# Designed miniproteins, single chains, continued (2), part 23

Each design is a single chain, and the fold is of that chain. pLDDT is the mean over its residues in the fold that is shown.

## One batch from the design tools (miniprotein)

Design m4770
Fold by ESMFold2-Fast:
Structure m4770 (fold): chain A 85 residues (1-85)
Amino acid sequence: TMIDDMIHVTMNTSSTMSNINSSYSSSMSDNMDNSSFSISPGDISHSIMDHVNNIDSFNSNISINTSNFNNDINDDINSIIDTNN
């Protein structure tokens, strides 16, 4: 809903992923409809690389709430984790 739309827009504008992810994860636990969140792999690639600890939590949320882009986003996150290791 409103919170989901706000998080979605914020992510699309390439805000600080670590900060948004913390808020996003809390909201997503309540919103398991897989309905409103749309996360660009490009935005994830740029923001999350510096926040490896956040990737595991984010990946879990993506699997729950972004079923349509699950494989694509998971691939990007796994690539970032592998690069950071």
Scores: mean pLDDT 48

Design m4771
Fold by ESMFold2-Fast:
Structure m4771 (fold): chain A 75 residues (1-75)
Amino acid sequence: MAEIEEAEKAAEDAADALVQAAKAGDKEAIQKAYQQLEQEVNKLRELTEKAGAYDRLEEFYERMKPKLEEALAAA
């Protein structure tokens, strides 16, 4: 339970970092932030799959979608 919550927070923090890097226009920082987000999302996916908590993964994607769209629009 706590591991999934920690992974959700890490993925949210990574998404926020990507948005900030995109707004700053730093292409290198954007690339690094995107790689970090991909790693954190993959970790969250594995944890939710093992726990059978698919609803949490879906809710996380819906919550993150507007942040990711903001980052893509800024990049």
Scores: mean pLDDT 77

Design m4772
Fold by ESMFold2-Fast:
Structure m4772 (fold): chain A 69 residues (1-69)
Amino acid sequence: MRAEIEQEALDALFIMEAGVIVSIAERSGDYEEGVRELERLLEKAREAGVSQETLDYIEEKLEELREKA
């Protein structure tokens, strides 16, 4: 149960951070900076051992911002 709670909390934190990065990029129009921040977040997420679903979510958001950059 502890490991499951830690995993859920970790996943939630990275999902929230990705959402903040996307929101700032959309509002500022600085999609290139948003892409750089999401790439950094994705590497941190891989190192932290988040779930594959969370990695896929960040990668999807990264691809969306790359299309707009």
Scores: mean pLDDT 81

Design m4773
Fold by ESMFold2-Fast:
Structure m4773 (fold): chain A 88 residues (1-88)
Amino acid sequence: VEAELAALLAATRAGLEGIVATAKKAGENPEDVPAEQRDMLKLLEQAKAVPQPALDFAIAHRDFDTAAEIRALQDATVQELLEIASNM
């Protein structure tokens, strides 16, 4: 159970970091990012969806501290994506 939650949290962090990296790359060097991956609305939707399995798992196991950490990661990622989009 702990190993599964740790794996889900690691996957969530990696997924969110990848989304932010793609958004930053699209803002700085659009030519290096395929047009479909430069869609900021899709990146925002992915940032909201990526944490859901880990969040559901944490809540189901009453690990509200980890659930709060996951929500904070999601909120921080969404805010960073909105800042990148507003500066493009």
Scores: mean pLDDT 77

Design m4774
Fold by ESMFold2-Fast:
Structure m4774 (fold): chain A 100 residues (1-100)
Amino acid sequence: SVEELEELLKRLEERLKELERAVEEGDRQTAERQASEIMAIGFEIARMAIEKGLLDLARAISEEIHRISQALAAQDWAAVLEAARRLLEIARETLRKMKE
């Protein structure tokens, strides 16, 4: 599960970079796809956190997924980016805790 989380974290970092580029370039279709993929990766990381008993981190991840979803519905790209960046930081903390 640590190896799986490391791969998910790498994909999350790559998707966030693509999201940031798409938002900067005004590519709404690519930004929406990347945000959806970030939420899917976040869901898998939350599931792994639950399985490991890291319930506070799973809750924090779920909150950021919800914020991304709400911001997407509002077309608030600044809020999407803020939530996606927070999700990445929580995912990094989840990896650190799983390596303990």
Scores: mean pLDDT 90

Design m4775
Fold by ESMFold2-Fast:
Structure m4775 (fold): chain A 77 residues (1-77)
Amino acid sequence: SEMEKLLEEAKKKTEELLEEARKKGDELVAEGMARAQELYAQGDYARGAAEAIRGVGDSVDLLLDARKKGKKLLAEV
């Protein structure tokens, strides 16, 4: 049916959004960890830990945004 086609397209678009967010999130975590390691080498453990936490937080925000966009696409069917 027409509704089945719209639902499948919305599902596919949601999967694409989630995959893109995961990839970008992994990059942000890696960047945060690299900054943390540099700060640890300088003896700044507190700032290093904060940078690592920030990278993880930014990654989570991307995933939550992608999930919100996906839910909206599915709700519009």
Scores: mean pLDDT 86

Design m4776
Fold by ESMFold2-Fast:
Structure m4776 (fold): chain A 80 residues (1-80)
Amino acid sequence: TQQDLDNAVSAARRGAVYAQQGDFDLAVKSGDVGIRHAQRAGASQSALDLLQQGKKYAQQGDGKKAADYFNQAAQQLQQE
């Protein structure tokens, strides 16, 4: 649904903010929320891949890469 897309965008943006702040646990959780909503919305594989990359880099403690991927995911999801 459009609401699931909107929720995925919001989760991706929150993940980016948490990653930039070094709150990697919260960034990972936001990534998981974003992935679930994106899957429910039937989002593209490219958007899902970007969310998964954001989560992966957050798990590794790479806040800059995590935020970049989460922001790219939010942009991709907004175009769907």
Scores: mean pLDDT 89

Design m4777
Fold by ESMFold2-Fast:
Structure m4777 (fold): chain A 82 residues (1-82)
Amino acid sequence: MKELVERAIEELRRLRRYLREGKLEEALEALKKLQEIGLKLSDVELSPEELKELEEAAAEAEAELERHLRAYLDELAAKREA
């Protein structure tokens, strides 16, 4: 269990890192791995501490994804206006 939660947190950190570096293909692969891990976690009782840590890591990755997508869309709009 601890290993599976740690793996999920690690993949969330990889997703955030790849988004920050603009490596969208690697970010998509990390997201797919997270979905696979999520399915395995669905039948598992997580401690409140494990759940909180996982939720915090997910929130950080989500915030980074949102910032990256907004920046990307803004850049595309600017290039099309030029």
Scores: mean pLDDT 74

Design m4778
Fold by ESMFold2-Fast:
Structure m4778 (fold): chain A 77 residues (1-77)
Amino acid sequence: GFELARKQVEEALKRVEEALKELNVEESEEHKKAREIAKEVLDALDGKKNLGNEKTLELLEEFLKLSEEIVKKWKEE
C-alpha cells in the first residue's frame, strides 16, 4: 500500500538531490516545487493531512513526473 508509495517518493527525492549535487548547480524553482509536492505527499501518507487516496495518488504522480523532468533538464548542455 502506501509504504511502497512512500519509498518511491523518498527514492525520487534522493535522485533529484544527487543530480543537484553532482551538477553543482543552484536550486531551481522546479526543484523547490518538487520538494513542496513531495512534502505534501509524505504528510498525507503519514496521516498529517487527510487528502484521500485519489488526491494523494494524483500528487504522487505529479511529483514523480516533475522529478523526472528536473533530472532530464539538469543533464542538458
Scores: mean pLDDT 73

Design m4779
Fold by ESMFold2-Fast:
Structure m4779 (fold): chain A 84 residues (1-84)
Amino acid sequence: DELIKRANELLSEAQELLKKATDPELKEKIQTVIRGLQATLDLLKEAEKLKKSNPELAEKLYKIAKDLLEASEKDLEKLKKEFE
């Protein structure tokens, strides 16, 4: 799944930024993005499991996960600029 791959890539980037962060406030912001990405991955995995048995619910979860993923990506891009 393309969204699962993208979420994992963003999660890896966020974890790398967390390792480089020294400011406590910046660390908290990065950790919030990490938690959001983990929740997004859980929703995407649940949507895939439900795809055959409950396709309507799977579609709803997929849309929610996509919106959350896009929000996390925007937040992560803003945080990345604070390092670069």
Scores: mean pLDDT 85

Design m4780
Fold by ESMFold2-Fast:
Structure m4780 (fold): chain A 73 residues (1-73)
Amino acid sequence: SQRQVDFSRWGGGLEPREPKTLVDEASGATATLTYRPVMHEGRPRNEMVLQLPPDLDAANAFISRLADREAAR
């Protein structure tokens, strides 16, 4: 287990993951998926952060697409 996490060190030498661009094929709108290192239950994990487009319709389209994919399981 790790007790200290230096987020600046992750960006400087051990980047957890590069940002990924997600595309809604129907609209062509884009969102950026970023991973942030966190400690959870004594284990290092990567928290997902989804940066939605500022257009409300595009943002809602991404949310609906993600919800539909989870419902299909």
Scores: mean pLDDT 57

Design m4781
Fold by ESMFold2-Fast:
Structure m4781 (fold): chain A 98 residues (1-98)
Amino acid sequence: SEKIEEARKNIEKAKEAFKKGDYEKALEHLEEAIRILEELLKSEEFASLPVSKQVALELRLIAAKISLERFKKTKKESDFEAAVAELEALVEELETLL
């Protein structure tokens, strides 16, 4: 729960930084959200979920990482929004399951 809230705060900070044109800070905050979520997906609580749910959530994190890597190269709003959407969906599902 605390890690989920920390990840959400970092996603919101990334969105604020992006609106201000601070792409470096936007990247730093999304990378921190990903780091927190990676730790959560390695937890015993997450390991207690059905394998199908674990796989689905892990694939969502991978999709976010791919979109973020594209954003680093392109600086396109669509790549940033894709990463944010995957991370927000992952956070929402983790809040209902954990």
Scores: mean pLDDT 87

Design m4782
Fold by ESMFold2-Fast:
Structure m4782 (fold): chain A 110 residues (1-110)
Amino acid sequence: MEEAEELAYEIAVEIAKALGLPEELQKAYGEAAKELVREAYKKSKEEAIKLLLEMIFRYYQVTQDPEKARKYIEKIKEIFGLKEEEAKKLVTEQAKELGVSEEDIEKLLK
């Protein structure tokens, strides 16, 4: 759980930085993301994974950095002990729900 909270913090801070928010708001965004992931995990492991994936897709949308987005997906895989096929399925399903293009899904699953 703690590792998932720290990942949420990192992704949220990087999104806030990319949006040009001041450092105090970057920290506030990170802390809010930690709390959201913690509450999602209380509901289910799957809800926490979905929330983290939504944050990663937001990161990619804002930064246009597929390499860093893929590293965050790998961290989710490590934290939650997901197999390669499970991770690809979850990424694809969540990306489709959020309207991510097939080309962008392919870049993120490379």
Scores: mean pLDDT 85

Design m4783
Fold by ESMFold2-Fast:
Structure m4783 (fold): chain A 92 residues (1-92)
Amino acid sequence: SAANKAALEVSGLLMATLSSMEATRIAAKQSVEAAKKEYERAKEMAERTIKKATDLKKKFPELAKDADTLIANAKKLLEEAEKTYEEAAKAA
């Protein structure tokens, strides 16, 4: 269905957000500059996930609960990436 295809697209963006958050953690062990670059990518992916999940709720109300879960997870991953970067910056 079109709804399932749209939900899979948003899930793919969430997976990209997770990968960018994990990359931020790895980069933080190397340099503050590397951590900042990966954090900015995590922020971009999280914002895209939130936007697409919000659109998903408007187009397919039956997926509202799933979309809210995707938004919550994206926000949590962004928060973890930000914290990781801020801790690396303070240690420098």
Scores: mean pLDDT 89

Design m4784
Fold by ESMFold2-Fast:
Structure m4784 (fold): chain A 67 residues (1-67)
Amino acid sequence: ATPEQVQAALDEMIAAAEAVANKPGATHDDIVETVRAMAERLAPSLTPQQVADIALKAAKRALDILS
């Protein structure tokens, strides 16, 4: 994947995770499940390390909204 593709994937996962975090009654599990589902969808197009980095950044962003 190119740096541009990695950035697009990160932006997409952040947007999805933040949307879940902003719903009333959102939990840590809701964020984790959303990030996991998106990571599985992105896995064929990215390296495992890129997926892990994107997932960690998106999860931190969304969990910061809840915490």
Scores: mean pLDDT 80

Design m4785
Fold by ESMFold2-Fast:
Structure m4785 (fold): chain A 81 residues (1-81)
Amino acid sequence: TVRLVVQHELEEGERLAKELLEMIRNGGDPQEIERKLRELGASDEEIEEALEAYRKGDIEKAEEIVEKVLERRRKRGEAAM
């Protein structure tokens, strides 16, 4: 059913966001961070902003971008239910 598919997509988004936040906080590979941001549904501009913040050591800004992308994904999923 559409409900089960949407639930799976939301659960996947939560997992990706959690992994991204852990990588950002613990000095993960920038290429892996980029890949997971794309999977989460980040735009090219959001990915560039997050990676630039990460490279500069602005962990707070990078985390904010991940949370913004996750919130947008949640809203899309909830609207589809």
Scores: mean pLDDT 78

Design m4786
Fold by ESMFold2-Fast:
Structure m4786 (fold): chain A 94 residues (1-94)
Amino acid sequence: ALPLEPEEREKFLEEVAERLGIPKETVRARYEALLYMQARAEELKANGIGATLLESWEEDGVLYAVLAYEDGVIETLVLDEKTAKLTISREAAP
């Protein structure tokens, strides 16, 4: 995704939310997660390392995703759709 100026980002998120029939804050949370994942994928790709989605689920408006990287890093993404808060934890493989 192209990085958008703050004002253009707000307009984009609002248009996508209306088109999909979901709250704007949900679109924002997913957009921020996508930007983070794309940046991380590009970083790993530059080092010749791939990433695999192990699992994802939703529980009470909170989205979870677990990503495994070939370098042995496990990332857990937690998106609270109500607050649009993204929490990221990283753990090296044992």
Scores: mean pLDDT 68

Design m4787
Fold by ESMFold2-Fast:
Structure m4787 (fold): chain A 79 residues (1-79)
Amino acid sequence: MGRPSAEEQKEIAEKMLEELKERIEKDREALKKEIHEEVAPLTEEEVEEALEKQIEEARKRKLDKYVEALEKIRELLKE
């Protein structure tokens, strides 16, 4: 099956969390500098739906910390 081993899953989750945390910080500064010109084609509702789907998928894989990181991104985007 395509499911990673327990050790691989932990490694993937840790790297994803680190990358997402870096993304959150970078996106915060970019958003405040008006990158909204690039995100204007996407409605806030569409972005929220995409994040919700990713959160649901992460829950199915039991990546709890990854889910927390995605929820932080949702909160950041609502600023």
Scores: mean pLDDT 64

Design m4788
Fold by ESMFold2-Fast:
Parts: sequence; structure tokens; C-alpha cells
Structure m4788 (fold): chain A 73 residues (1-73)
Amino acid sequence: HTDIAKQVAAFVEELKAEGFSSGAVAIGAQVLANKLLENPNPSEKELEEFKKEAREAALKAQEAGVELRPEAL
């Protein structure tokens, strides 16, 4: 679990550095976390594919204007 958390945290900082919104960062982090939970020991190539898919999800969320819903109580 610690290695997954470290990978997700590093990816979050990468997206923030690139200027992604908080909503897009949250979506990207969730996609990467889910992939790493399903395959916690990915190869370097698989990890790069996971990060690519997570980044693409974050980009789509940002383009769509996805916001964290304040009414999700």
C-alpha cells in the first residue's frame, strides 16, 4: 500500500506542476490508484501505460470542466 501511495502522490505533484485543476488532479489520481490496486507490481512499461491513461483521464476531465461536487454530502 505504501508504494501505491507514493506513486499516486508523485503523480499528483506532476499534474499540479503542469497546471491541472484540482478536479482533474483528483480524477487522474483516482484512475492511477485503481490501476495500481488491481496490479500493485506493474512492470516499468505497464506503470508508464497506467500513468498515460490516468493523465488522459485528467486531461479529459479538465477539458470537460469537471469540478469536485460541493453538494456530495
Scores: mean pLDDT 76

Design m4789
Fold by ESMFold2-Fast:
Formats: C-alpha cells, sequence, structure tokens
Structure m4789 (fold): chain A 100 residues (1-100)
C-alpha cells in the first residue's frame, strides 16, 4: 500500500512535468522523461498519470503532441500487458475526447 502510494505521488509529479514540457513544445524532452518514468515506476500508474496530465496541460494538442501521446500510451499499455482490443478501445476513447 505505502509503496504504491509513493509511486503514484512520484508518477503524478513526473506526469505533471511531462505535461508542462508538451505544452511548451519541448516534445523530445517530454518523450525522454516519459520513457524514463515508464522504466522506473509501475506502468499502469504512470500511464494513467501521463494521460490525465497531458490532456489537462494540452486539451487541444497539436498533431505532433497527439502523436507523441499515442506513442507513449501505446508503450505503457504494451508494457502493462493490455490486449490489442483493450488498447484499441483506449485509443478510440482518447480520440473522441480530443475531438471534443
Amino acid sequence: MEALRRQLEEAAAVAREIAELVAAGRLEEARALAEEALARYDTAVVAAGLAGAILAAAPRPTPRQRELLRELLERAMEIAGLSEEERERAFAALDEYLAE
């Protein structure tokens, strides 16, 4: 419980920093930090934090920001062991959210 809580807090802080980098157009730095976070923290926690933080900081992302978001979420879901169908549903939901 405590380890998961600490990882969630740390993942949330890193996700917020990644979201700020995405909003600033610093996409290569955002990618590098996200890949580092995925290697260090629980993948499901990082994926949830990243999705929320990026969308909050860039609710209308550019095509390049959207591509980076999809790449990072796809990597996180792959590492977390989600099925192809689960990943397709997640991306469909993301695309609907970003269209509105």
Scores: mean pLDDT 65

Design m4790
Fold by ESMFold2-Fast:
Structure m4790 (fold): chain A 92 residues (1-92)
Amino acid sequence: SMAALEALVAAALERARATRSLSPAEVDRLRAAYMEVTGTTRAQIDQALARAQALIDSIDDEAKKEAARERLRVTWLAQLLLADALVAAAAA
């Protein structure tokens, strides 16, 4: 349900703010809930991440490139889910 997705997004964002990260298990939970609610496929999510990865590949420093890639995955997913949760909350 949308309400369950909103609750998961809120909890994940609070943890991300406190710890500056989300665990792979937390990301997988959010992905599964998002896919269930929106009908989005894993392939569509992977395609969006691949496009963002291509931009990061222009970074010359390998360590910074790897850090930016992981940061983008967490931030991108959180921003995507936050936008949907805010729209749903505003509609209530």
Scores: mean pLDDT 63

Design m4791
Fold by ESMFold2-Fast:
Structure m4791 (fold): chain A 81 residues (1-81)
Amino acid sequence: EVEELVEKFKKEVEKYLEEIRKAIEEKNKEKFEEALKKLDEYVVREGKKLLELDPEKFYELHEEVLKRVKELYEEYKKAFP
C-alpha cells in the first residue's frame, strides 16, 4: 500500500519536473510558472496522504523534490536573466 503510493507519487512528480524543464527549454515564463504551481499543488494534495501513512518517508521524498526544484530554478535564472 505505502510502497504503491510512493511509486505513484514519484512517477507523477517526475512528469511535473519534466514539464518544468520543457518550459525552461522553450524559454516560456508562463509555462514555467504554471508547471511549478501544478507540482506544488500535487505535492500538497497527494503528499498529505503519504504524510498521514508514513511521515518519515514523506519528508524524505519532499526533500528530494525541493532539491530538484531548486536545481531547475537555477536553470531558469540562466534562461531568463
Scores: mean pLDDT 82

Design m4792
Fold by ESMFold2-Fast:
Structure m4792 (fold): chain A 74 residues (1-74)
Amino acid sequence: MSPETAERLAIALSMTPEDRISIRRLARLAGLSERTTRRALATLEKEGLVEFVGNSVRILDREKLLARLAELSK
């Protein structure tokens, strides 16, 4: 994903303490399209950091996810 996408997702996730978040809500908070958000989340799911659950995403490890997004934001 782009560094900008990773940074926006990290900020949005810091605002949502829930472990299960709707993709639409996350996209809105990040200021991204739903398509861009789903693509970014697919990369993170492949790395074992999140899991798709219907139209929502489940955070498997918040600390590791945020650390990974910080790396990708560079």
Scores: mean pLDDT 87

Design m4793
Fold by ESMFold2-Fast:
Structure m4793 (fold): chain A 83 residues (1-83)
Amino acid sequence: MVEEIEKLGEEIVEMAKNIENNEEFSQVASKMTALMILGSLSKKALEVALEKVAKAYRVMYEVTGDKSLLDAAKRLEKKLKEL
């Protein structure tokens, strides 16, 4: 359901804000991948998943300084606009 994907997305963004080590970073990345797979099942789910994963990538960029994460966020934001 869209509400479950929304809730999972918010949880992932909150986890991304509190990353302190590589293990936690890996856990957030894994959950983002799972959310995108769930999002592939319907257009509405995909819109929510793309929005939340893009937001999580931006937060991860702010925490880590890794520009590849910002580039990932921008690519997902572009895909969201194409829906």
Scores: mean pLDDT 80

Design m4794
Fold by ESMFold2-Fast:
Formats: C-alpha cells, structure tokens, sequence
Structure m4794 (fold): chain A 67 residues (1-67)
C-alpha cells in the first residue's frame, strides 16, 4: 500500500544520510548525491584517493556500495 511505499522510501533516505555521515566522519571529500531515476539515488565520494559509489533504491530501501 501507499504507507509501505513511503516507509521503504524513508528507509532508503535514512540509510543514504547515514552513509553520507559515515563518509564525512571517515574524511571523505567531494560527497555528492544525484538522482539516477524515479526510485534510485547515487552517492559518490572520494576517500584516500579512491572513488566510492553508493546506489540508494527508494523502492526497496536498499543501499549498495561499490569501491
């Protein structure tokens, strides 16, 4: 239902915000967030010269991290 969709979207947003906080606390630079499609956001950051990419799925509430 609508409530379940809103809860999944909120879960994804909260996980994305937590990841941004953890990246900032780890000393990551150039932390950006961009929308890929209607249900997907991408977070990118530089940490110790490495690019970290995270995909936030607002439909499932999942976050996938790639280094």
Amino acid sequence: GLLEKLLKAAEGVLKGLQLKKELAEAGAESITASRVDETTWQITALLDGKTITATVNLETGEVTVTV
Scores: mean pLDDT 81

Design m4795
Fold by ESMFold2-Fast:
Order: structure tokens, then C-alpha cells, then sequence
Structure m4795 (fold): chain A 80 residues (1-80)
């Protein structure tokens, strides 16, 4: 849902990672896209949960292997 995506992006921009995670999870429950998995991974990366960030960036790449931003952020989350 565009509404949950937009709310997730708003909270991500504010650094409110717990709310961003909540809204991106709702967005994925409706539409599991590479972008929604990437954004959920970014929210987990922001709150220091590297293991969850790695999992969700990998899911984003699995859906879209050309998602270069998710590939870069996966390496960051891995400490590479």
C-alpha cells in the first residue's frame, strides 16, 4: 500500500526506525516488492540490527538482482 510505504519513508527520514519497521512490514504484507524489502532492511540497518538488515537486503536482491542499492547496503551491513 502506498500509504504504508509513505508512512514508512516519513519515519525512516525522521530516524524513527521502530515506526519505519512497523509501516514497511505492513507494506510488505500487502505488496512484497524488492523496494519494500530494501526499505525494511534500511530501517533495521538504521537501528543497528545488522542481522535483520542483511536478511531483508538479501530478500530485496532475490526479487531484483539488479537492485544495486540493496547490494551496496548488504555489504555495509556485513561490515564489508
Amino acid sequence: SDQYYNLGMQYLDQGNYDQAINYFQQAIDINPTSDNYHNLGSAYLGNGNYSQAIDYFQRAIDLDPNNQISQRNLRIAQGL
Scores: mean pLDDT 89

Design m4796
Fold by ESMFold2-Fast:
Structure m4796 (fold): chain A 91 residues (1-91)
Amino acid sequence: MEEEIEKLLKELEEKVKELIRLAKEAYEKGKISLGEYIGIILRGIGLLIHTELEVKKALEEGKYEEAKKIVEKAIKEIEEIIEEIKKLLAE
C-alpha cells in the first residue's frame, strides 16, 4: 500500500516537471504571457506540495485508500492542465 502510494507520488512529481517544461515552451513560443507562465508553475508546485502534505496526514491516520485517491486526483488535475497546454501548442 505505502509502496503503491510512493510510486503514485513519483508519477505526480514527473507530471509536474512535464507541466513546467510545456509551460516554458508555450511561453517561449509566445502562446502565453509571463504572468500565465508563472501562474502555471506556482499552481503545479503548489498542488504537489499540498498533495504530499495531505498524503502524509492520511498515511499517519492509516487511511491508505484516502491517500491513494488524493494522489490520483492530483495527477488527473495536472494531466488536464498538460492537455490544455498541448492543445495551445498545437495551434
Scores: mean pLDDT 87

Design m4797
Fold by ESMFold2-Fast:
Structure m4797 (fold): chain A 79 residues (1-79)
Amino acid sequence: MAVEELTKLDGVDKETAEKLVALGVNSVEDLANLTPEQLTALEKEIAHPLASHKISRVINTLFNEGYLTQEKYEELIKA
């Protein structure tokens, strides 16, 4: 149960959710625990001109909704 749950987040479209599932991210909790390496891999997998924009929106949504700690948010935005 991954694509539908991930697409509930603002900025996560079906394509982004499918790529996250392919990287082993199957829940909002997994998404909140993303490493910078997984984030870089996601950008490469999407292979879309807006990949960085889509990922940035997802990270901001997770932080604003309280799923990310400040430390984790700062780590992810540096990637």
Scores: mean pLDDT 70

Design m4798
Fold by ESMFold2-Fast:
Structure m4798 (fold): chain A 76 residues (1-76)
Amino acid sequence: SEQQRTADALREATDRYVKLKEQLKKDESIKLITQAIGEALRAIGEAFQGVLLGKEDPAIAEALAYAERALGVRFE
């Protein structure tokens, strides 16, 4: 479904951010790009949280919760 593909895309984006965050512990040269990717992921998560789909679809809800945990925030 479109919801499942959307949830998968959000999970993949979150996984990439988590990987960058771990790399940042070994290489500070990626600090700025890791911060920018985190801010972009947060904006995407907030956009999904603001639509009915993010609240009614369990796959998207789980993907949003994963993104919130990875970013250390709660989406509005």
Scores: mean pLDDT 76

Design m4799
Fold by ESMFold2-Fast:
Structure m4799 (fold): chain A 68 residues (1-68)
Amino acid sequence: MLLSREEVLAVVDELTDLPEALREAIKAEVEKHELVDPAALAERMGRRFPTEEAERHLLRLYLRLVNR
């Protein structure tokens, strides 16, 4: 499933508890693409932020994006 950049950015803005460094990295990655695959996005961000905290936030983001 592919989502528009605007749809992904809207969900990121709704997740007010995202760590700022992770939020900025996600927004920068999403802004490079017109269409975003949630699974590919979560995989790329997980490789850049290999922490349990980031993993929990990325799982929440992924679930919000796929359960629309």
Scores: mean pLDDT 83

Design m4800
Fold by ESMFold2-Fast:
Parts: C-alpha cells; structure tokens; sequence
Structure m4800 (fold): chain A 58 residues (1-58)
C-alpha cells in the first residue's frame, strides 16, 4: 500500500541517519534524502509529490 511504502521510506531514512551518528540535519537535507530514496524505490511521481509536500509542510 502507499501508506506502507511511505512508512518504510521514513524508517529507512531515519535508520540511515541514526547509523551515521548524525545528531543534527537540516530540513532541506531530510527532504533530499527522502526524495533520493523514493527515486531509488521507483515510486510514481504523484506519490513522491504527496510525500514531499507532507514533509515540507511539517
């Protein structure tokens, strides 16, 4: 499901940040990391747009 894919994407990005020992990152860096992971997973453009809009507005 789209929701399951979204959660897996967020978990993956969060795990990568934690494993890298990052204690801080910019909002722009988070958005770029999520965008790259979504591109890697081959998500449809509409799904990517919805995810990025949610992150930008939070």
Amino acid sequence: SLYQTFLQLLVKVTDDLLKAGKTSYTHDQLIEMVRKEADKLGLPQAVKDAILKRLEES
Scores: mean pLDDT 71

Design m4801
Fold by ESMFold2-Fast:
Order: C-alpha cells, then structure tokens, then sequence
Structure m4801 (fold): chain A 100 residues (1-100)
C-alpha cells in the first residue's frame, strides 16, 4: 500500500538525516521531511493522487536546492542519497497508483 511505502521510506530518510553533521541543515531537512510526509498522508486519506504527487515532486525540488547550496562534501553526499531515495519512492508510488 502507499501507506506502507511512506512508512518504509520515512524510516530510511530519517536514518540518513541522523548522519547530517551541520545541525542547522539537519533541522531544516527534518522539518521538510515532516511537512511532506504529513502532506502525502493527508492526500492519501482524501484519495487525492494529484496532491500526493505534488508533495513528492516538491520534496525532490527542495532536495535539489539544498544540494546546490551545500558546501560540505559529506553533508552534500547525504542529501544526494536522500534525493536518490526520493526518486526511488516516486517510481514505486507511481507503480502502486497504476494498480488502483
């Protein structure tokens, strides 16, 4: 289910966030993840597939902005891994939606 998929990827994302060394960046990424996960869950409750996908794409866009702004190579690498996970999530979520 989409709910199970969100739960799986939220856990994986939070493990990556814990590795972020810059506390300001860590707090910002935690807040963004919380915002987008909540938005996606509410969209699922409303059966609003467009709103769900918009939240997924907004999170990906925000990660791109953070990656471009980040100067520390280790924190940048973590953000890039998060971007890869977000893209993988989007692909798997679309496959679940096609089966409904």
Amino acid sequence: SLQDLIDEYEERMRKLIEQIKNPELKAKVQELLDQFVEGMRKAIERKDEVSFLMHVMAFIAELYVLIRQEKDPQDKAILEEMLELAQEFAKRALEVLKQQ
Scores: mean pLDDT 88

Design m4802
Fold by ESMFold2-Fast:
Structure m4802 (fold): chain A 94 residues (1-94)
Amino acid sequence: APSPEELLAEMERLLAEFEAETDLDRQLEIAGKMVDLAQQILATGSAAQRARTLALLERLIARLEEMAAKASGKDKENLEAAVRFLRMVAARIA
């Protein structure tokens, strides 16, 4: 199984891929993968590694909130739902 450091490195790569992606469905798929990695770090990581995971999720949440503010209709609803879900995940890590 990957170490927490390997999972953190993968989360950083996924965040960079998220920022480069222009398709919303692909961006939300990447966000979901980051949540799965965050949950694995929660189970096996140190307090310092959990804090780093929280910082990456907070950066993802901030970007999704910016996107939601500029979106309309169904895309806005989907982005706002993703933000609410990620905030619940972040609260469990904190």
Scores: mean pLDDT 88

Design m4803
Fold by ESMFold2-Fast:
Structure m4803 (fold): chain A 62 residues (1-62)
Amino acid sequence: VSPEVEERAKATREAARAVGRKFGLSDEEIDKMAEIAEKLVRENPELSGGEALKKAFDEVKK
C-alpha cells in the first residue's frame, strides 16, 4: 500500500470519529466506524474518503 493511501486512511479514520460524534453515535459505534472506514480506504484505494465514511456509517447503523 502506498504512503499516500495510508495517510488518507488515517485522515478518514479521524474524520469518522468527528462524524460519528456529530451524529450521536456511541463511543463503541464511533470506534467501529473509524475501523471500517480506515479498512475500506486501505482495501479500496480508488474509494474517496467521503464514500468510505458513508459506507462505514451505514454498516454501524444496520
Scores: mean pLDDT 80

Design m4804
Fold by ESMFold2-Fast:
Structure m4804 (fold): chain A 105 residues (1-105)
Amino acid sequence: MADQGLQASDQARQLALSLGNDVAARVADGLRRSVLDARDRGDVRGQQISLGTSYRLLGLLYDQQGNLQQAIQSYQQSARYYRLAGDDDGAQDAQDQADRLRQQL
């Protein structure tokens, strides 16, 4: 789980920097630290929330890039992790973003 969160946050940081989005890059750095902290504490729910948020940021950045297929996949992963964490509202928002983007494909 933490490895997936680190991959998602690192990927979000690289994508944000490639897009000139320094704010999103800093958010990705914060999410990476949150994943590591939750892992080190054995906080499974915290890891799932950090994963959901990291994938949501990836979805947003891929949408900004125009990579709709990767954005949809990232939002679907976000919805999955938010549901595992018990954040049904976050999961529904991420699912709605994925569904919106599917209409553009």
Scores: mean pLDDT 85

